# Designed miniproteins, single chains, continued (4), part 59

Each design is a single chain, and the fold is of that chain. pLDDT is the mean over its residues in the fold that is shown.

## One batch from the design tools (miniprotein)

Design m14026
Fold by ESMFold2-Fast:
Structure m14026 (fold): chain A 80 residues (1-80)
Amino acid sequence: SAITEETISEMQQELDRTLAELREILDPERFARLAEELQFDTDEVIKEIEKMSEKEREVKLFLWRMKLRYTLARARELAA
């Protein structure tokens, strides 16, 4: 559980950093919608990784991080 708790903390920090950047780029309505979606996705990944093997967990976390990066990159592109 200690390793999982650390992973959850790190995920929340990565999400919070992404949300902070999105807040500066997006209007409040679009920000609220994406924040809700990304938080929902993060909560679902957290529930799933607790039941996964180490290797499956690494793949799931990689895909989750890619979604955060893609969402931020797309927001920056559309706001430019």
Scores: mean pLDDT 85

Design m14027
Fold by ESMFold2-Fast:
Structure m14027 (fold): chain A 87 residues (1-87)
Amino acid sequence: MSLDELLAELGRLMREKEAEARRAAEAGDVQTLEAILADLRRESGRLLAEMRARARTPEQQVLVGVAEHEFRELLAELERLRREVAA
């Protein structure tokens, strides 16, 4: 799998997990939301590690850095959502 394919897969995974998390939150299902967050951490962490290993050019390293930042922002947002639903 190329770096571009890994970036596309990560983007798709993040969008799918965000949608699933928002549905779980609307249902008040904290347990499902926690499971989605755990899956997002595991799957995205693995993809990001693979992307870092494959980034060879400065341009590719910037793309991976942007993806890592976007992942951290999404994770923080969904963790806030989990706390709000659990309250």
Scores: mean pLDDT 87

Design m14028
Fold by ESMFold2-Fast:
Structure m14028 (fold): chain A 70 residues (1-70)
Amino acid sequence: MDPERFDEEVRTALAIIRAAIALHLPKSTKEDLEKVLKWIEEELARLTDPEVQATLQAYIDDLKKAIEKL
């Protein structure tokens, strides 16, 4: 995979994840948020870039906090 193309795809994926969290957090059930969390954790396991991993981990932490408040 081309590094530049990989970076673009990752940036696009992170933007989609961020948008999905922002849109679905106030409308989602606990079960729906837990499914999104599981998917994000599975994607995190495939990443090797530590900066991208740190960004995705922050989203996981935010989702966990949101789920705990439900």
Scores: mean pLDDT 66

Design m14029
Fold by ESMFold2-Fast:
Structure m14029 (fold): chain A 113 residues (1-113)
Amino acid sequence: MEEKIREAVEKALEELKAGKKAVIERISEDTALIMTLVENGEAAVPGGFNVKTGTVSEIGQNAKRWIVVSLRRDAEGKLELIGVNAAGETPELTAEAQKLAELVKKIVEELLK
């Protein structure tokens, strides 16, 4: 799990650096990772879950758990972490997604250093 999350985060960060606003990766059979770039001047919504971005993709549509990572570019164009949010189809799946989101947050913070 952790190795697959790291690979997915690394790939998503490269795509965001290349100009994509959102990247969606499958990190398990039923779990989608959504990494989104918030543009300068947009209201940062800490804890905002972007379900619509996830559900547009086949990966998001087939998932039962979603982890959403929100990033911003600083003045130098470097990516900085705003927040990590989690949701699931049930309260139990949401709790599982929240635990996984803690691991995702740690990996993102390590890769952005």
Scores: mean pLDDT 72

Design m14030
Fold by ESMFold2-Fast:
Structure m14030 (fold): chain A 71 residues (1-71)
Amino acid sequence: SEEELVKAAEKIIKEVLKLKGPDFANEVADALAVMKVEGLKEAEKVLELLKGYPVAETLKKTLEEFLKKLK
């Protein structure tokens, strides 16, 4: 659902803000905002940005599952 996706997005933004600082967090937030407007069209970009972050593994999986349900 959109509500579940928004909650996942907020958790991702908080985690990357702590680990990589505001510039990267803003990039992720922009990608997530486009994803919301375009119906997850840009979600692959968000998944690419999260690759290599072990703390984001669960959030990456959640986004991948949402993509499968919408395709």
Scores: mean pLDDT 57

Design m14031
Fold by ESMFold2-Fast:
Structure m14031 (fold): chain A 58 residues (1-58)
Amino acid sequence: GAAAERAAKLAALERMIAELERPLPDVAIQVARHELETHFADFPELRARALALADRHL
């Protein structure tokens, strides 16, 4: 249901934030940035944090 889908999406975003706190290849950062811009508008605060982390690595 919608609650389970939202929880899974939040877990994916949290995992992406954890990955972005570590050194990553440029291609992985670009993929993460694209995913954040297209799929995580429902979590604007966490999305903004993840995008800021991605920008720091580029």
Scores: mean pLDDT 80

Design m14032
Fold by ESMFold2-Fast:
Structure m14032 (fold): chain A 79 residues (1-79)
Amino acid sequence: GTVASALSDASIRVAIAELRKAAEELESLGWHEEAARFREMADRLEAAQRAGDRATAASLIDEATRLSREVNERLAELE
């Protein structure tokens, strides 16, 4: 579909790196379950990239963006 053509391999790699970075930051804050969810998302994105499944990658990036917003809102409450 049209969604798959909107993503490059480079943008998927950047998303994977950002998810792993976010997981490390969450782990340092004691948010181990959220960190594990971000790592799982990064692993799924990497698998989708290897398979050339850009539609799945786009869906995972949208889900990761939503989760990042939710986590950031919750982290703001701790400060």
Scores: mean pLDDT 77

Design m14033
Fold by ESMFold2-Fast:
Order: sequence, then C-alpha cells, then structure tokens
Structure m14033 (fold): chain A 60 residues (1-60)
Amino acid sequence: SELDKEADELAARMLGKTREERVQIAIEFAKKLFEKGYSTDEIGRVLRRAAERVAAAEAA
C-alpha cells in the first residue's frame, strides 16, 4: 500500500540513527506527509509502522 511504502522509506531513514535523530527525522517526515494531504490517522499509522520496522531490525 502507499502507507506501507511511506513507512518503509521513513524506517530506512531512521535505521542506524540515534533516538534523538530519529525523533527529528520523524517530525520532518510527518510534516511532508501532511503537505501531501495525508490525514493525522494515516500519518500516525506510517510513524507506528516505521518504528516497528526499525525495532525489528535492531532486535535481529
């Protein structure tokens, strides 16, 4: 889905970054999603999906 593609892109940007850097990346990415016309719910789903992806990669 389109939301999954956005989440995968966000996760790729966050991998290997510090927690502080990830927060900054997530905020900037969320701003871009809002500019693209995504709803607050859709943006929240992208952020959660990306965080889950990053956590899974770090646990491996």
Scores: mean pLDDT 85

Design m14034
Fold by ESMFold2-Fast:
Parts: sequence; structure tokens; C-alpha cells
Structure m14034 (fold): chain A 58 residues (1-58)
Amino acid sequence: GRAERIAKGIAGANSGLDPRAFERLSDEEAARALAEASGMSFEEAKKSLQDLRDAVAA
């Protein structure tokens, strides 16, 4: 939904990546790209995206 798209954009921007490109990725692709860019694990990246989604949906 909209919250998921916005959360991906925020994650991209926070990682120094293109927010528009990030918004177009699947949740798994976004988590992988975030993990690679940030040096975190895939599980940590997935949790970060979930936390951002929850914040946007609040």
C-alpha cells in the first residue's frame, strides 16, 4: 500500500540511494539493497523497513 511505498522511499534516502528507484522495488529487493548499502543484515534491513512502514501508517 501507500505506507509501504513511502517507507521504501525514506529507507532509500536514509541510505544515500535514489528514493524513487527504491519506491519501485519489491519489499525483498528493497531490504537486500538497504542491507548492501548500510552494511546491515537482511533481517535487520527487513525490520528497519517494517518499523518505517509502521511509523508512516501511524
Scores: mean pLDDT 78

Design m14035
Fold by ESMFold2-Fast:
Order: structure tokens, then sequence, then C-alpha cells
Structure m14035 (fold): chain A 87 residues (1-87)
């Protein structure tokens, strides 16, 4: 899959830090998971993501730890939304 190829590329990249690697993997997983959701749920999560990233931008775009936490939160919300759609 395209996700597996992206994750392999991220894992093999020696130019990025461990934290940057975690951010990239969380982003890739969140985007792939979002594709499995309804268009309505995708729009809702995209709007929430936009607000979360705007908050990071206000506090400093270079805060990689804050960026990682925002991507982890989006991934968790996407996973929860997918579980709810299965019910």
Amino acid sequence: SMLEEELRRIEADPSISETEREVAKARARAMELMKQLSEETQKKLQEEATKAFAEVDKNGADDIEALLEKYKAILKKAEEALEKEKK
C-alpha cells in the first residue's frame, strides 16, 4: 500500500530526528485512516486539525513536540470515529 511505502521511507530517512520521524509516521497514519471515514466525518476532523495546527503556529511553528501531540490527537480521533462508524 502507499501507506506502507511512506512509512518505510520515513523509517529509512537518516536526516530526520526520532521526534520528526514520529510526527511523519503519525501524520501518514492519520491521513490514511481518514480516507476510510465518511466524507462528513473527514470534513469534521479536517476542521478540528486546522484549528489545532493554527494553535501550534501561534505558539511557534518550530515546536516539534507540540506538533507531535496534535498529530497523535488527530490519529486518536480518527481511530475513534472509525470504530463508531463500524457500529
Scores: mean pLDDT 74

Design m14036
Fold by ESMFold2-Fast:
Structure m14036 (fold): chain A 100 residues (1-100)
Amino acid sequence: MTPGQRVLAAVLRLAGTAAEAKRNGVPREEALARIRALIAEHPELAPYLPAVEEALSLEDLEEFEKAIAEVGLAALRDAAARGVVPEAVVEAAEAAFRAA
């Protein structure tokens, strides 16, 4: 697996974990514990934790989903800027997050 594939997989797991917790009414502190456990496995996501914490504080599901999508896209754009992920992967992720 390339570094870019690992970053994409980690970002998708981050977004999916947060969305599943929110959708299932998991308390914010428990959702954050799950997110922190994921970040321990994927330290490259650590800079995005504050934005995820803010998103999980949103009561409206649509606002939450938009915030989490923006966090995921920011992480992929940062990886593309560093040459770790091709720009085409960012475009594909933007399309996928818009469809989800």
Scores: mean pLDDT 79

Design m14037
Fold by ESMFold2-Fast:
Structure m14037 (fold): chain A 90 residues (1-90)
Amino acid sequence: MKVFIYPRDVDPEKLREAIEKLKKELGAKAVIGVNSLNFLPFLTPNTIVILDEATPQEVIDAVMALKPKAIIVEESIKDRVKGDKFEELL
């Protein structure tokens, strides 16, 4: 599973373009922002998950255990995500 980081002060248009490019490159079917355990049933192995400052640690841990196709993480919370290495999204 790959983990990508994006900066807090990113242009929304550039972020959207980068996410769409990543989705095509990985052949993912969906990109889903997750901020509660109630969203976990919508995650599949073909999903990219977005995590931000609002995401509780319990949700982060659950998402990591499900091993989605990729995770996109806001820079501010990178230390809360277990991963061998991070790649820049932009």
Scores: mean pLDDT 77

Design m14038
Fold by ESMFold2-Fast:
Structure m14038 (fold): chain A 89 residues (1-89)
Amino acid sequence: EEELEKRRREANEEAAKLGLPSAIGDVATLLGISVEEVVKRYTPEEIAKLAVEAGKYDAALDIYRDILGLSPEEAQKKVEEIKAELEKK
């Protein structure tokens, strides 16, 4: 628990230093890799999809809004589309 909280704090601080929303830090913590590595390996759209797959819908919404520049309605629609796609598989 203490180690998980520490990793989450470190990931959120790394995201802030890179000018990224804390949502990227949440995804990095989920994947067990650094924020820098997440950004290097995945596009913002792929990171948002990973957040939806993990049930981190708020994180996915933040990525669509803050990084991809979508409106709240467009971000919500994208999250719902990914959720529907995952239900089919």
Scores: mean pLDDT 77

Design m14039
Fold by ESMFold2-Fast:
Structure m14039 (fold): chain A 78 residues (1-78)
Amino acid sequence: MEAEREEIIRRLQSSLGISEEAARRILELFPDASREELFDFALDIRLAATDEGFEEIAKKWGIPVETIRELKELIDKA
C-alpha cells in the first residue's frame, strides 16, 4: 500500500510539477480514487487561475473551496 502511494506521489510531482506535500494531501482527500481520478483532480487545480475556477473545482469534486485554495497554494510553491 505505502509503496503504491509513494509511486503516485512521485508521478504527480514529475508529470504535473506539484510539491510532495500537495500530492500527499490530494491522496488523503481521495483515498479510494483511481490514479486517473487523482491526476485529473490535480490537473484541474494546477490549471486554475481564478477564485471562480476554484469554486468550479470545489463543486465538481465535492470538496470545500477553502481546501481547494489551500491545495493551490501548496501546488504553486512547488
Scores: mean pLDDT 78

Design m14040
Fold by ESMFold2-Fast:
Structure m14040 (fold): chain A 60 residues (1-60)
Amino acid sequence: HMEDVERAENLRRRYRESMRKAAEEGIKKLGDSPETEEARKLFDDIWEREEAAEKKLREQ
C-alpha cells in the first residue's frame, strides 16, 4: 500500500498543491458560508485525508 500510494501521492501532491492553495485562498475571501464551507471541506478533505494516511503510514 505505502509503496504504491507514496509513488502516486508524490505526483498528485506536487500538482494539486497549487490547486489546494488557490482553492484555500478563494474560499477565505468567500468567508464561512454553507456552500463555501462545503467546497472547502471537499478540497481540505482530499488533502487532509491523503496527508493523514501518509503520516500514519510513515509513523508506523
Scores: mean pLDDT 66

Design m14041
Fold by ESMFold2-Fast:
Structure m14041 (fold): chain A 95 residues (1-95)
Amino acid sequence: SNEARMQAYLDKAANTDDPEEAYRYYVRALVAANGGTEADVEALLAAPPAERARRLAELLLEARLRRNPDAPAEEVEAARAKIPAIAAEEVAALA
């Protein structure tokens, strides 16, 4: 399950002495929790810090929209409008 995958990565993050490795496991846990893929992890880790927050916000938005596939265009636009705020929160969390 996504929860089991997330927990496995969080456990690995807690058991490593390398803070950068812990950060990579944390990113994998977040992607797993949102039903993302290994490609999403690689894209997030390869991006500059400012773009990492944006890409994570986009992943969260896509996961939300997949839970409501019949969402009208106005709901999609409202969700997109939240990306800057979500990105700002993610930047604060990564700092």
Scores: mean pLDDT 66

Design m14042
Fold by ESMFold2-Fast:
Structure m14042 (fold): chain A 60 residues (1-60)
Amino acid sequence: MAELRALGERVAATRRAAGLSQAAFARALGLSPATLSRIERGEVRPTPEQLARILRAMGE
């Protein structure tokens, strides 16, 4: 869970730095806003495809 929390914090920080709402960022990643919210809170592990898209958006 600590790993998911750290990932969620980085995702949220990247989104805030870009000035995007959860809905806008979720759409850019091909996710529902509910799924992005759960990922940002560290409540759910993203799929490998979702994780790849998130890491690309973060510059990794």
Scores: mean pLDDT 79

Design m14043
Fold by ESMFold2-Fast:
Structure m14043 (fold): chain A 69 residues (1-69)
Amino acid sequence: TNSLNIVTDTFKQAGRNPGKPYLEGIANVIDEVKSAGHTDTPSYKAIVEGAKQENVPVALIEEAIKRAL
């Protein structure tokens, strides 16, 4: 999807390469946020909670979401 390309490019530009399932998870959250019009979802919270395990700054996740919206 277009969301996955935006997420992948955002992370690549920042020098970060988390696992593909995590990037796909962020892309799915973006598609959900576009449909819902807000970020207060369990999927968004799960991605943010997983950020520490993937060694990813939460600000980078927020940047990817902002670029996709």
Scores: mean pLDDT 80

Design m14044
Fold by ESMFold2-Fast:
Structure m14044 (fold): chain A 80 residues (1-80)
Amino acid sequence: SQFYDLVMTVLTTGDQNSMRQMLISMGMSQDQADDFVDRTRSMNGVGQVLSMIGYLQSQGRLTDDQRDSIRQALRDYMRS
């Protein structure tokens, strides 16, 4: 899926544009996505994804499908 591919790109590369696309696909505005990327730019991709999950869960914005895609991407990344 496009979302899974975006999560994997963020985990492997820390690519800021992929992180922005992922956040926007999860219902964040462009401004919110830009702020999040700027605040977390010194983190690795895993740190950024975990920070994003914590924020979106606290806001009640994480869908079951998105959560499952992120969990699968994290499992695949950690297995290498």
Scores: mean pLDDT 77

Design m14045
Fold by ESMFold2-Fast:
Structure m14045 (fold): chain A 64 residues (1-64)
Amino acid sequence: MTVDELAEEAVAAYERETGRKVRRILAVAAMPEGDELRVTVKVETEDGEVVSAPTLVVPVSEVR
């Protein structure tokens, strides 16, 4: 999967957990740790607040 797909999953998790809607993705940070990739996404909510969505961890071999 791509980093963009991981960012979309993080956004979906944030919206489900908080009940808030995301307007857009502002930044995606991907940090390799051994054989894993940690992806953190910064988003703007529908009310204009900037927040960090949940961090996702996936095997590096599955990221393209």
Scores: mean pLDDT 76

Design m14046
Fold by ESMFold2-Fast:
Structure m14046 (fold): chain A 97 residues (1-97)
Amino acid sequence: FKAEFKLPKDASRGEKIGVSAFGVSLKKVLPEKATGSISEDGNLTINLEEITEEEIEEAKKLALELIDKEVEPEEKEAARKAVEEVAKKLKEILKKK
């Protein structure tokens, strides 16, 4: 299973931070199953052997906690929105098979 998430070319810094936070959190939840890269422009590529909706929700939770602690107030809302959108898109891809 491979999933690629591309941000718009005009994506805000907060949106890029959110996608990066989700990718880091996903690797913590799935260290043996998930390999991925996050480009400097915020594109996330995930290679997964198998993933569940529960693992996506856990990664989302960790990413939102990371954003709340580490991200500047001005960027937090855009970053949280990006995390929500990536998690939703992953769940949709899982349902497609």
Scores: mean pLDDT 71

Design m14047
Fold by ESMFold2-Fast:
Structure m14047 (fold): chain A 61 residues (1-61)
Amino acid sequence: LDLSEEELFAELLKVPGVGEERAMGIVAYVASNGWPRSAEELTRVPGIDRELAERIMAALA
């Protein structure tokens, strides 16, 4: 994914249910691990369940 950390954070904030805390956690995860290959990998971020992870993947794909 060719988004900067700032751009990724801004796009995540547009997803209903994410909020600032979860968006920061996802940005930190992506910075360390790269973009997740599946919604299941996103659920490793604290506060992200499978439904929210699938919504995030759909919004950013």
Scores: mean pLDDT 80

Design m14048
Fold by ESMFold2-Fast:
Structure m14048 (fold): chain A 59 residues (1-59)
Amino acid sequence: MTLMESMARSLIIGGLDGGLSEEQAIETTATMLRGMFWMSDDEAREKAEEMLRKVLEER
């Protein structure tokens, strides 16, 4: 798993466990990925949505 994927996964899990909605978890994760990895907003949102799907499949 890349550093980016590990970070995204941790942010999604932490957001959901902290009581954020799925959309709020995506938004928070996308914002962090955009800032830390110089991604476009669309790319960061896509990665956050992909990671949310993977996390939900594990539950």
Scores: mean pLDDT 80

Design m14049
Fold by ESMFold2-Fast:
Structure m14049 (fold): chain A 77 residues (1-77)
Amino acid sequence: SVLEELNKFVEKSKKELEKAIRSKKPQSELDKLLNKLIEDLQKFSQEKSVPQSILDKAIKELKDFYEKELKKLKEEE
């Protein structure tokens, strides 16, 4: 189903962000990665005709994950 594909896409994106954050890449590079993943998610949703409300929730989930992981990294300073 499209929702299962979307969920796999979000989970894969989260793992990619987590790996980049754990590698201690500069925040500018992490921000670029997040923006790229959001663009890829938007393209996927357009191709699969995902409703805007579902896309918005997926983008929010990815952004919330990113902010939470960055906060953990800053607490390890």
Scores: mean pLDDT 83

Design m14050
Fold by ESMFold2-Fast:
Structure m14050 (fold): chain A 98 residues (1-98)
Amino acid sequence: PKFEALSLLEIAGELGDLGSLEAVEEFYREVIELIEQLIKALEAGDVDKKEELGRKIEEYLGYKVGVDVTLEELQKLLEEEREKLREVERRREELLRR
C-alpha cells in the first residue's frame, strides 16, 4: 500500500513544492482512470474486471471498494477524486505564476 507515501506527498504539496504537486496530480489521474474503468466494468456486468479494478482502487485510496459497489457510489467517488485533482492542478498553476 502507498498509504504512507501518499501522506508525505500531500504534506509536501501543502508546502508548495512543484515536484510533489506533480506526483500527487499523477496519483489522482491514475485513480480517476481506474474508477472510470470500474464504472464501465460495472455497466457491462464484468465481475472479474470489477474485482480487479476495485482492488487497485483500494490499494491507491486505502479504503475498500467492495464487489457490491453501486454505479451511484462510483460516480460520487469519481467526482470527489476529480475535485481533488482540480485542487492540486490549481495549486500547481499558482506556483508556476510566481
Scores: mean pLDDT 69

Design m14051
Fold by ESMFold2-Fast:
Structure m14051 (fold): chain A 58 residues (1-58)
Amino acid sequence: MTPEEQAARDQERAKLAAQVSKEGGRQFADINKENRETVMAAMDAAEKEYQEKLKALA
């Protein structure tokens, strides 16, 4: 596993989180509760994958 690839994925994760946060914030205001759960679940899943990759790298 290459540190450069991990850094690139971390950047993509940050961009995805920013985009999801921006879109989710707008939809949040529209009181779309199910959309809120899917957004949070997607972010949580990405966080868990990152944690698993850190453990594999350690």
Scores: mean pLDDT 64

Design m14052
Fold by ESMFold2-Fast:
Structure m14052 (fold): chain A 57 residues (1-57)
Amino acid sequence: DAAATDARIRALHGEISELERKYQEALAQGNTDEAERYRKRIEEVRAELAALHAASA
């Protein structure tokens, strides 16, 4: 379902934006452990986004 895939892609973009903001905030506060967790989450979400784009293109 193209509509469901499009909605998921938008949700993942929003999640990346929020995670990037939290990652920057963690770095600014010196929370390196928390920053690395956000970095990993960003990579996972980006991988899922790339897979969805490949499947729908």
Scores: mean pLDDT 83

Design m14053
Fold by ESMFold2-Fast:
Structure m14053 (fold): chain A 80 residues (1-80)
Amino acid sequence: AKKSLLDLLQEGDVYTIAAFLNTVDDEEIKEKLATLSPEEFLALLKELEKVKGDEDAAAQILSEYLSISPEKAKELLKQE
């Protein structure tokens, strides 16, 4: 898909966000996602849905949940 994660967050579709996260080719992001419990992953999806494509808020949420840098989180948000 040519839509970035940030574009998908603006649409507010939690299922599309979950599908996007499962297609990420970054090994660090994959490993961090795999360490989340089902409850933590659901909480991440709900928080991302609430920010409605606010890049800074979404980057902060991803950074906190995945224990990655804000810079890495912003790169993930811009991935198509």
Scores: mean pLDDT 74

Design m14054
Fold by ESMFold2-Fast:
Structure m14054 (fold): chain A 85 residues (1-85)
Amino acid sequence: SMAERRARAEELRAQAIETAKYLEELKKTSKNKEIYEEIIKLVRELIDLIDRYLAGEISEEEFFARSQELLGEIQKLGKEAVEKE
């Protein structure tokens, strides 16, 4: 349902905000600051995308496609950051 999709987007937004805060803290003590900075940038872009979707500024199809791309890149860089420690 529309309400269910909206609730999931709001949940994803809350998770993204907490993730950005966590990554900022990890970045402070990390030797791999560049990877964390790239992930933080993508997470902030995801938050902006969700805000635009919730405001009705982009279609559901566009939101789905762009959020999947951003989440994929975040996951890829996150794995690289963990492997390098």
Scores: mean pLDDT 86

Design m14055
Fold by ESMFold2-Fast:
Structure m14055 (fold): chain A 82 residues (1-82)
Amino acid sequence: MEEEERKKRERFQIELDIGVLELKAAVDYVIARRELERGGSPEVEAKLKEIEEKMDKIRQARNLVREGKFDEAKKLIEEVKK
């Protein structure tokens, strides 16, 4: 029972980290899109692409958590945090 509770706690922590990263990426995406609409540059376009790549990794991490692959999910989360 104790190990089961630890796994539930681990899952909850990973899901919380994913949620925070999703919100941060969404905010960054809106900001980058508005800058692009105001007369963006190659730098703004590159930044938007980086945000889209991070959002894709966040989606992959969420799917891995649903599959119970917590180690793989944590690896993707750490890549997004860098």
Scores: mean pLDDT 81

Design m14056
Fold by ESMFold2-Fast:
Structure m14056 (fold): chain A 85 residues (1-85)
Amino acid sequence: MNDVIEGLEKKVSQEELLKKVDESIETTKKAIENHKDDEEAVKKLKEELETLEKVRELIEAGNKEKALELLKEHRKKYVEEARKE
């Protein structure tokens, strides 16, 4: 996730961005499998996965600005939840 945000901000190539997104998707899917018995963790990871899949579609469509916005909104929601703990 953070690597994808950095890639979008630094305007790396579309090919490099797609590789970063695919890596993040794979990592998130593995995390879901590893935490499948933790309902709260699975919910958060599924939301992150959905966001990453939408970001991938936006990058493929050439809409990098909207992809960056979506990732930042998801990260902001997560940071706000972490501040309450």
Scores: mean pLDDT 77

Design m14057
Fold by ESMFold2-Fast:
Structure m14057 (fold): chain A 73 residues (1-73)
Amino acid sequence: SRKEGLELFRKGQEYLKEKKYEEAVEYFTQSRELLHEDPRLVTQSLALIATAYKKLGKEDEAAEYAQQALELA
């Protein structure tokens, strides 16, 4: 549901602030599945996943998700 997707998105943002980047990616990915009908939240989730991967030193994954976010924006 949208409510569940928003709760997962919020939790992802909390993990990102706590520098728990792997958990942030997990929660944003699950949030995208539930919020697929919300283009703005999907785009924001992709950009935040890219940020988390960059913080993890996973440059290839970061670039891939950043590109997906740009294509939807």
Scores: mean pLDDT 85

Design m14058
Fold by ESMFold2-Fast:
Parts: C-alpha cells; sequence; structure tokens
Structure m14058 (fold): chain A 78 residues (1-78)
C-alpha cells in the first residue's frame, strides 16, 4: 500500500510538472519526502489534506484525477 501511494503521488507530481503547476508539484514533492521519512498515520493524514486541497484547486483534469486517486489510496490505507 505505501509503495502504491508513493507511486501515485510521483505520477501526480510528474503530471503537475508537465502542466506547469509548480505549486502542486512542490506540495507533492514535500508529501513524498514526508512519507518516505515517516509513513505514520499522522503523516498520511497531513498528506491526505494537502492532496485533497491540491485536487480542489487544480485546473488540469489529468492532475486532478491523479490527486483524487492518490487521496483514495491514502484513505483506504488509513
Amino acid sequence: MIEEILKKLEEAKKAAEEAGDKETAKVLEESIKRIKKDPSKEVLTVVLDAVKGAAKVSKDEKVKKLLEEAAALIEEYL
């Protein structure tokens, strides 16, 4: 599960970079680093909030879909 969450977040980060969404890409990079350092429920809850926030404001449909998929994986793990 953690590896699947990280893979989905990395896919979302790449899509955000390709779309020119530097803010979302930075949030995802920080989220990935946090999970790699500490995959605790507390860290995952913080990452979930950040991912949901990014999905709400994202203008790119591919980025938004990947963020929503990442959020669903995190919620399933919690």
Scores: mean pLDDT 82

Design m14059
Fold by ESMFold2-Fast:
Structure m14059 (fold): chain A 93 residues (1-93)
Amino acid sequence: SMRKEIEEYVLNSESTELDPAEFEEARAEARALAEELLALPEEKLEELIERARILGEVAEERGIRLPRETLVEALALQGAMARLEAEREAAEL
């Protein structure tokens, strides 16, 4: 659900409107950044994810538009969260 919350925030906030090509470039940059984030200690990555979520909620409440860089960071954190959740599920098996 947290991944859905960040994606919904990025899609439903007063975000900068990107054309399909610009969005695809942002996704490519986010994939590269997600790999860098996954190199961090798990505790540090979880802290960054929680901080980004709180900042996203505050920005939405204040009607602040997401700049492109924030969109890339949000997509990267979403990818990193998906990977961590998959690893946790695998560890429980």
Scores: mean pLDDT 68

Design m14060
Fold by ESMFold2-Fast:
Structure m14060 (fold): chain A 64 residues (1-64)
Amino acid sequence: SPRDEIIRRLMDLFRENQDNPEALAVVEQGAQRVAQLIEEGSPLEEVRRVVDETEEETRRILEE
């Protein structure tokens, strides 16, 4: 399901960033925002956008 996709992507982000506290904080913030959007009944497109933004931010941190 689309929700299983979102959960898997977030789990992958936690795993990939577990050794970088700065990147992990970004993943935690993204996960909290995703949870809030789901509770509010926001469109899945909005939820995916937040996950995409979180992935991009963590990638940027890891490149430094």
Scores: mean pLDDT 84

Design m14061
Fold by ESMFold2-Fast:
Structure m14061 (fold): chain A 66 residues (1-66)
Amino acid sequence: MLSPAEASAKLLEEVKETMRRIGDIEDRILQARRAGDQEAIEQADKELEQVTQDFQARVREIEAAS
């Protein structure tokens, strides 16, 4: 069982990592849109969905350990 301080620290780390990944994906989507690369846009959208699902799962793990 995590202390509230430990849980908060882990959540902050997870938020920072997730925001970085989202930023990278958003940049790739913008580049793909400029190039008209529909396949790259679809792949990036799938990655964004996966990143969101992974983040939610990690948050649940941290909350369950608290």
Scores: mean pLDDT 83

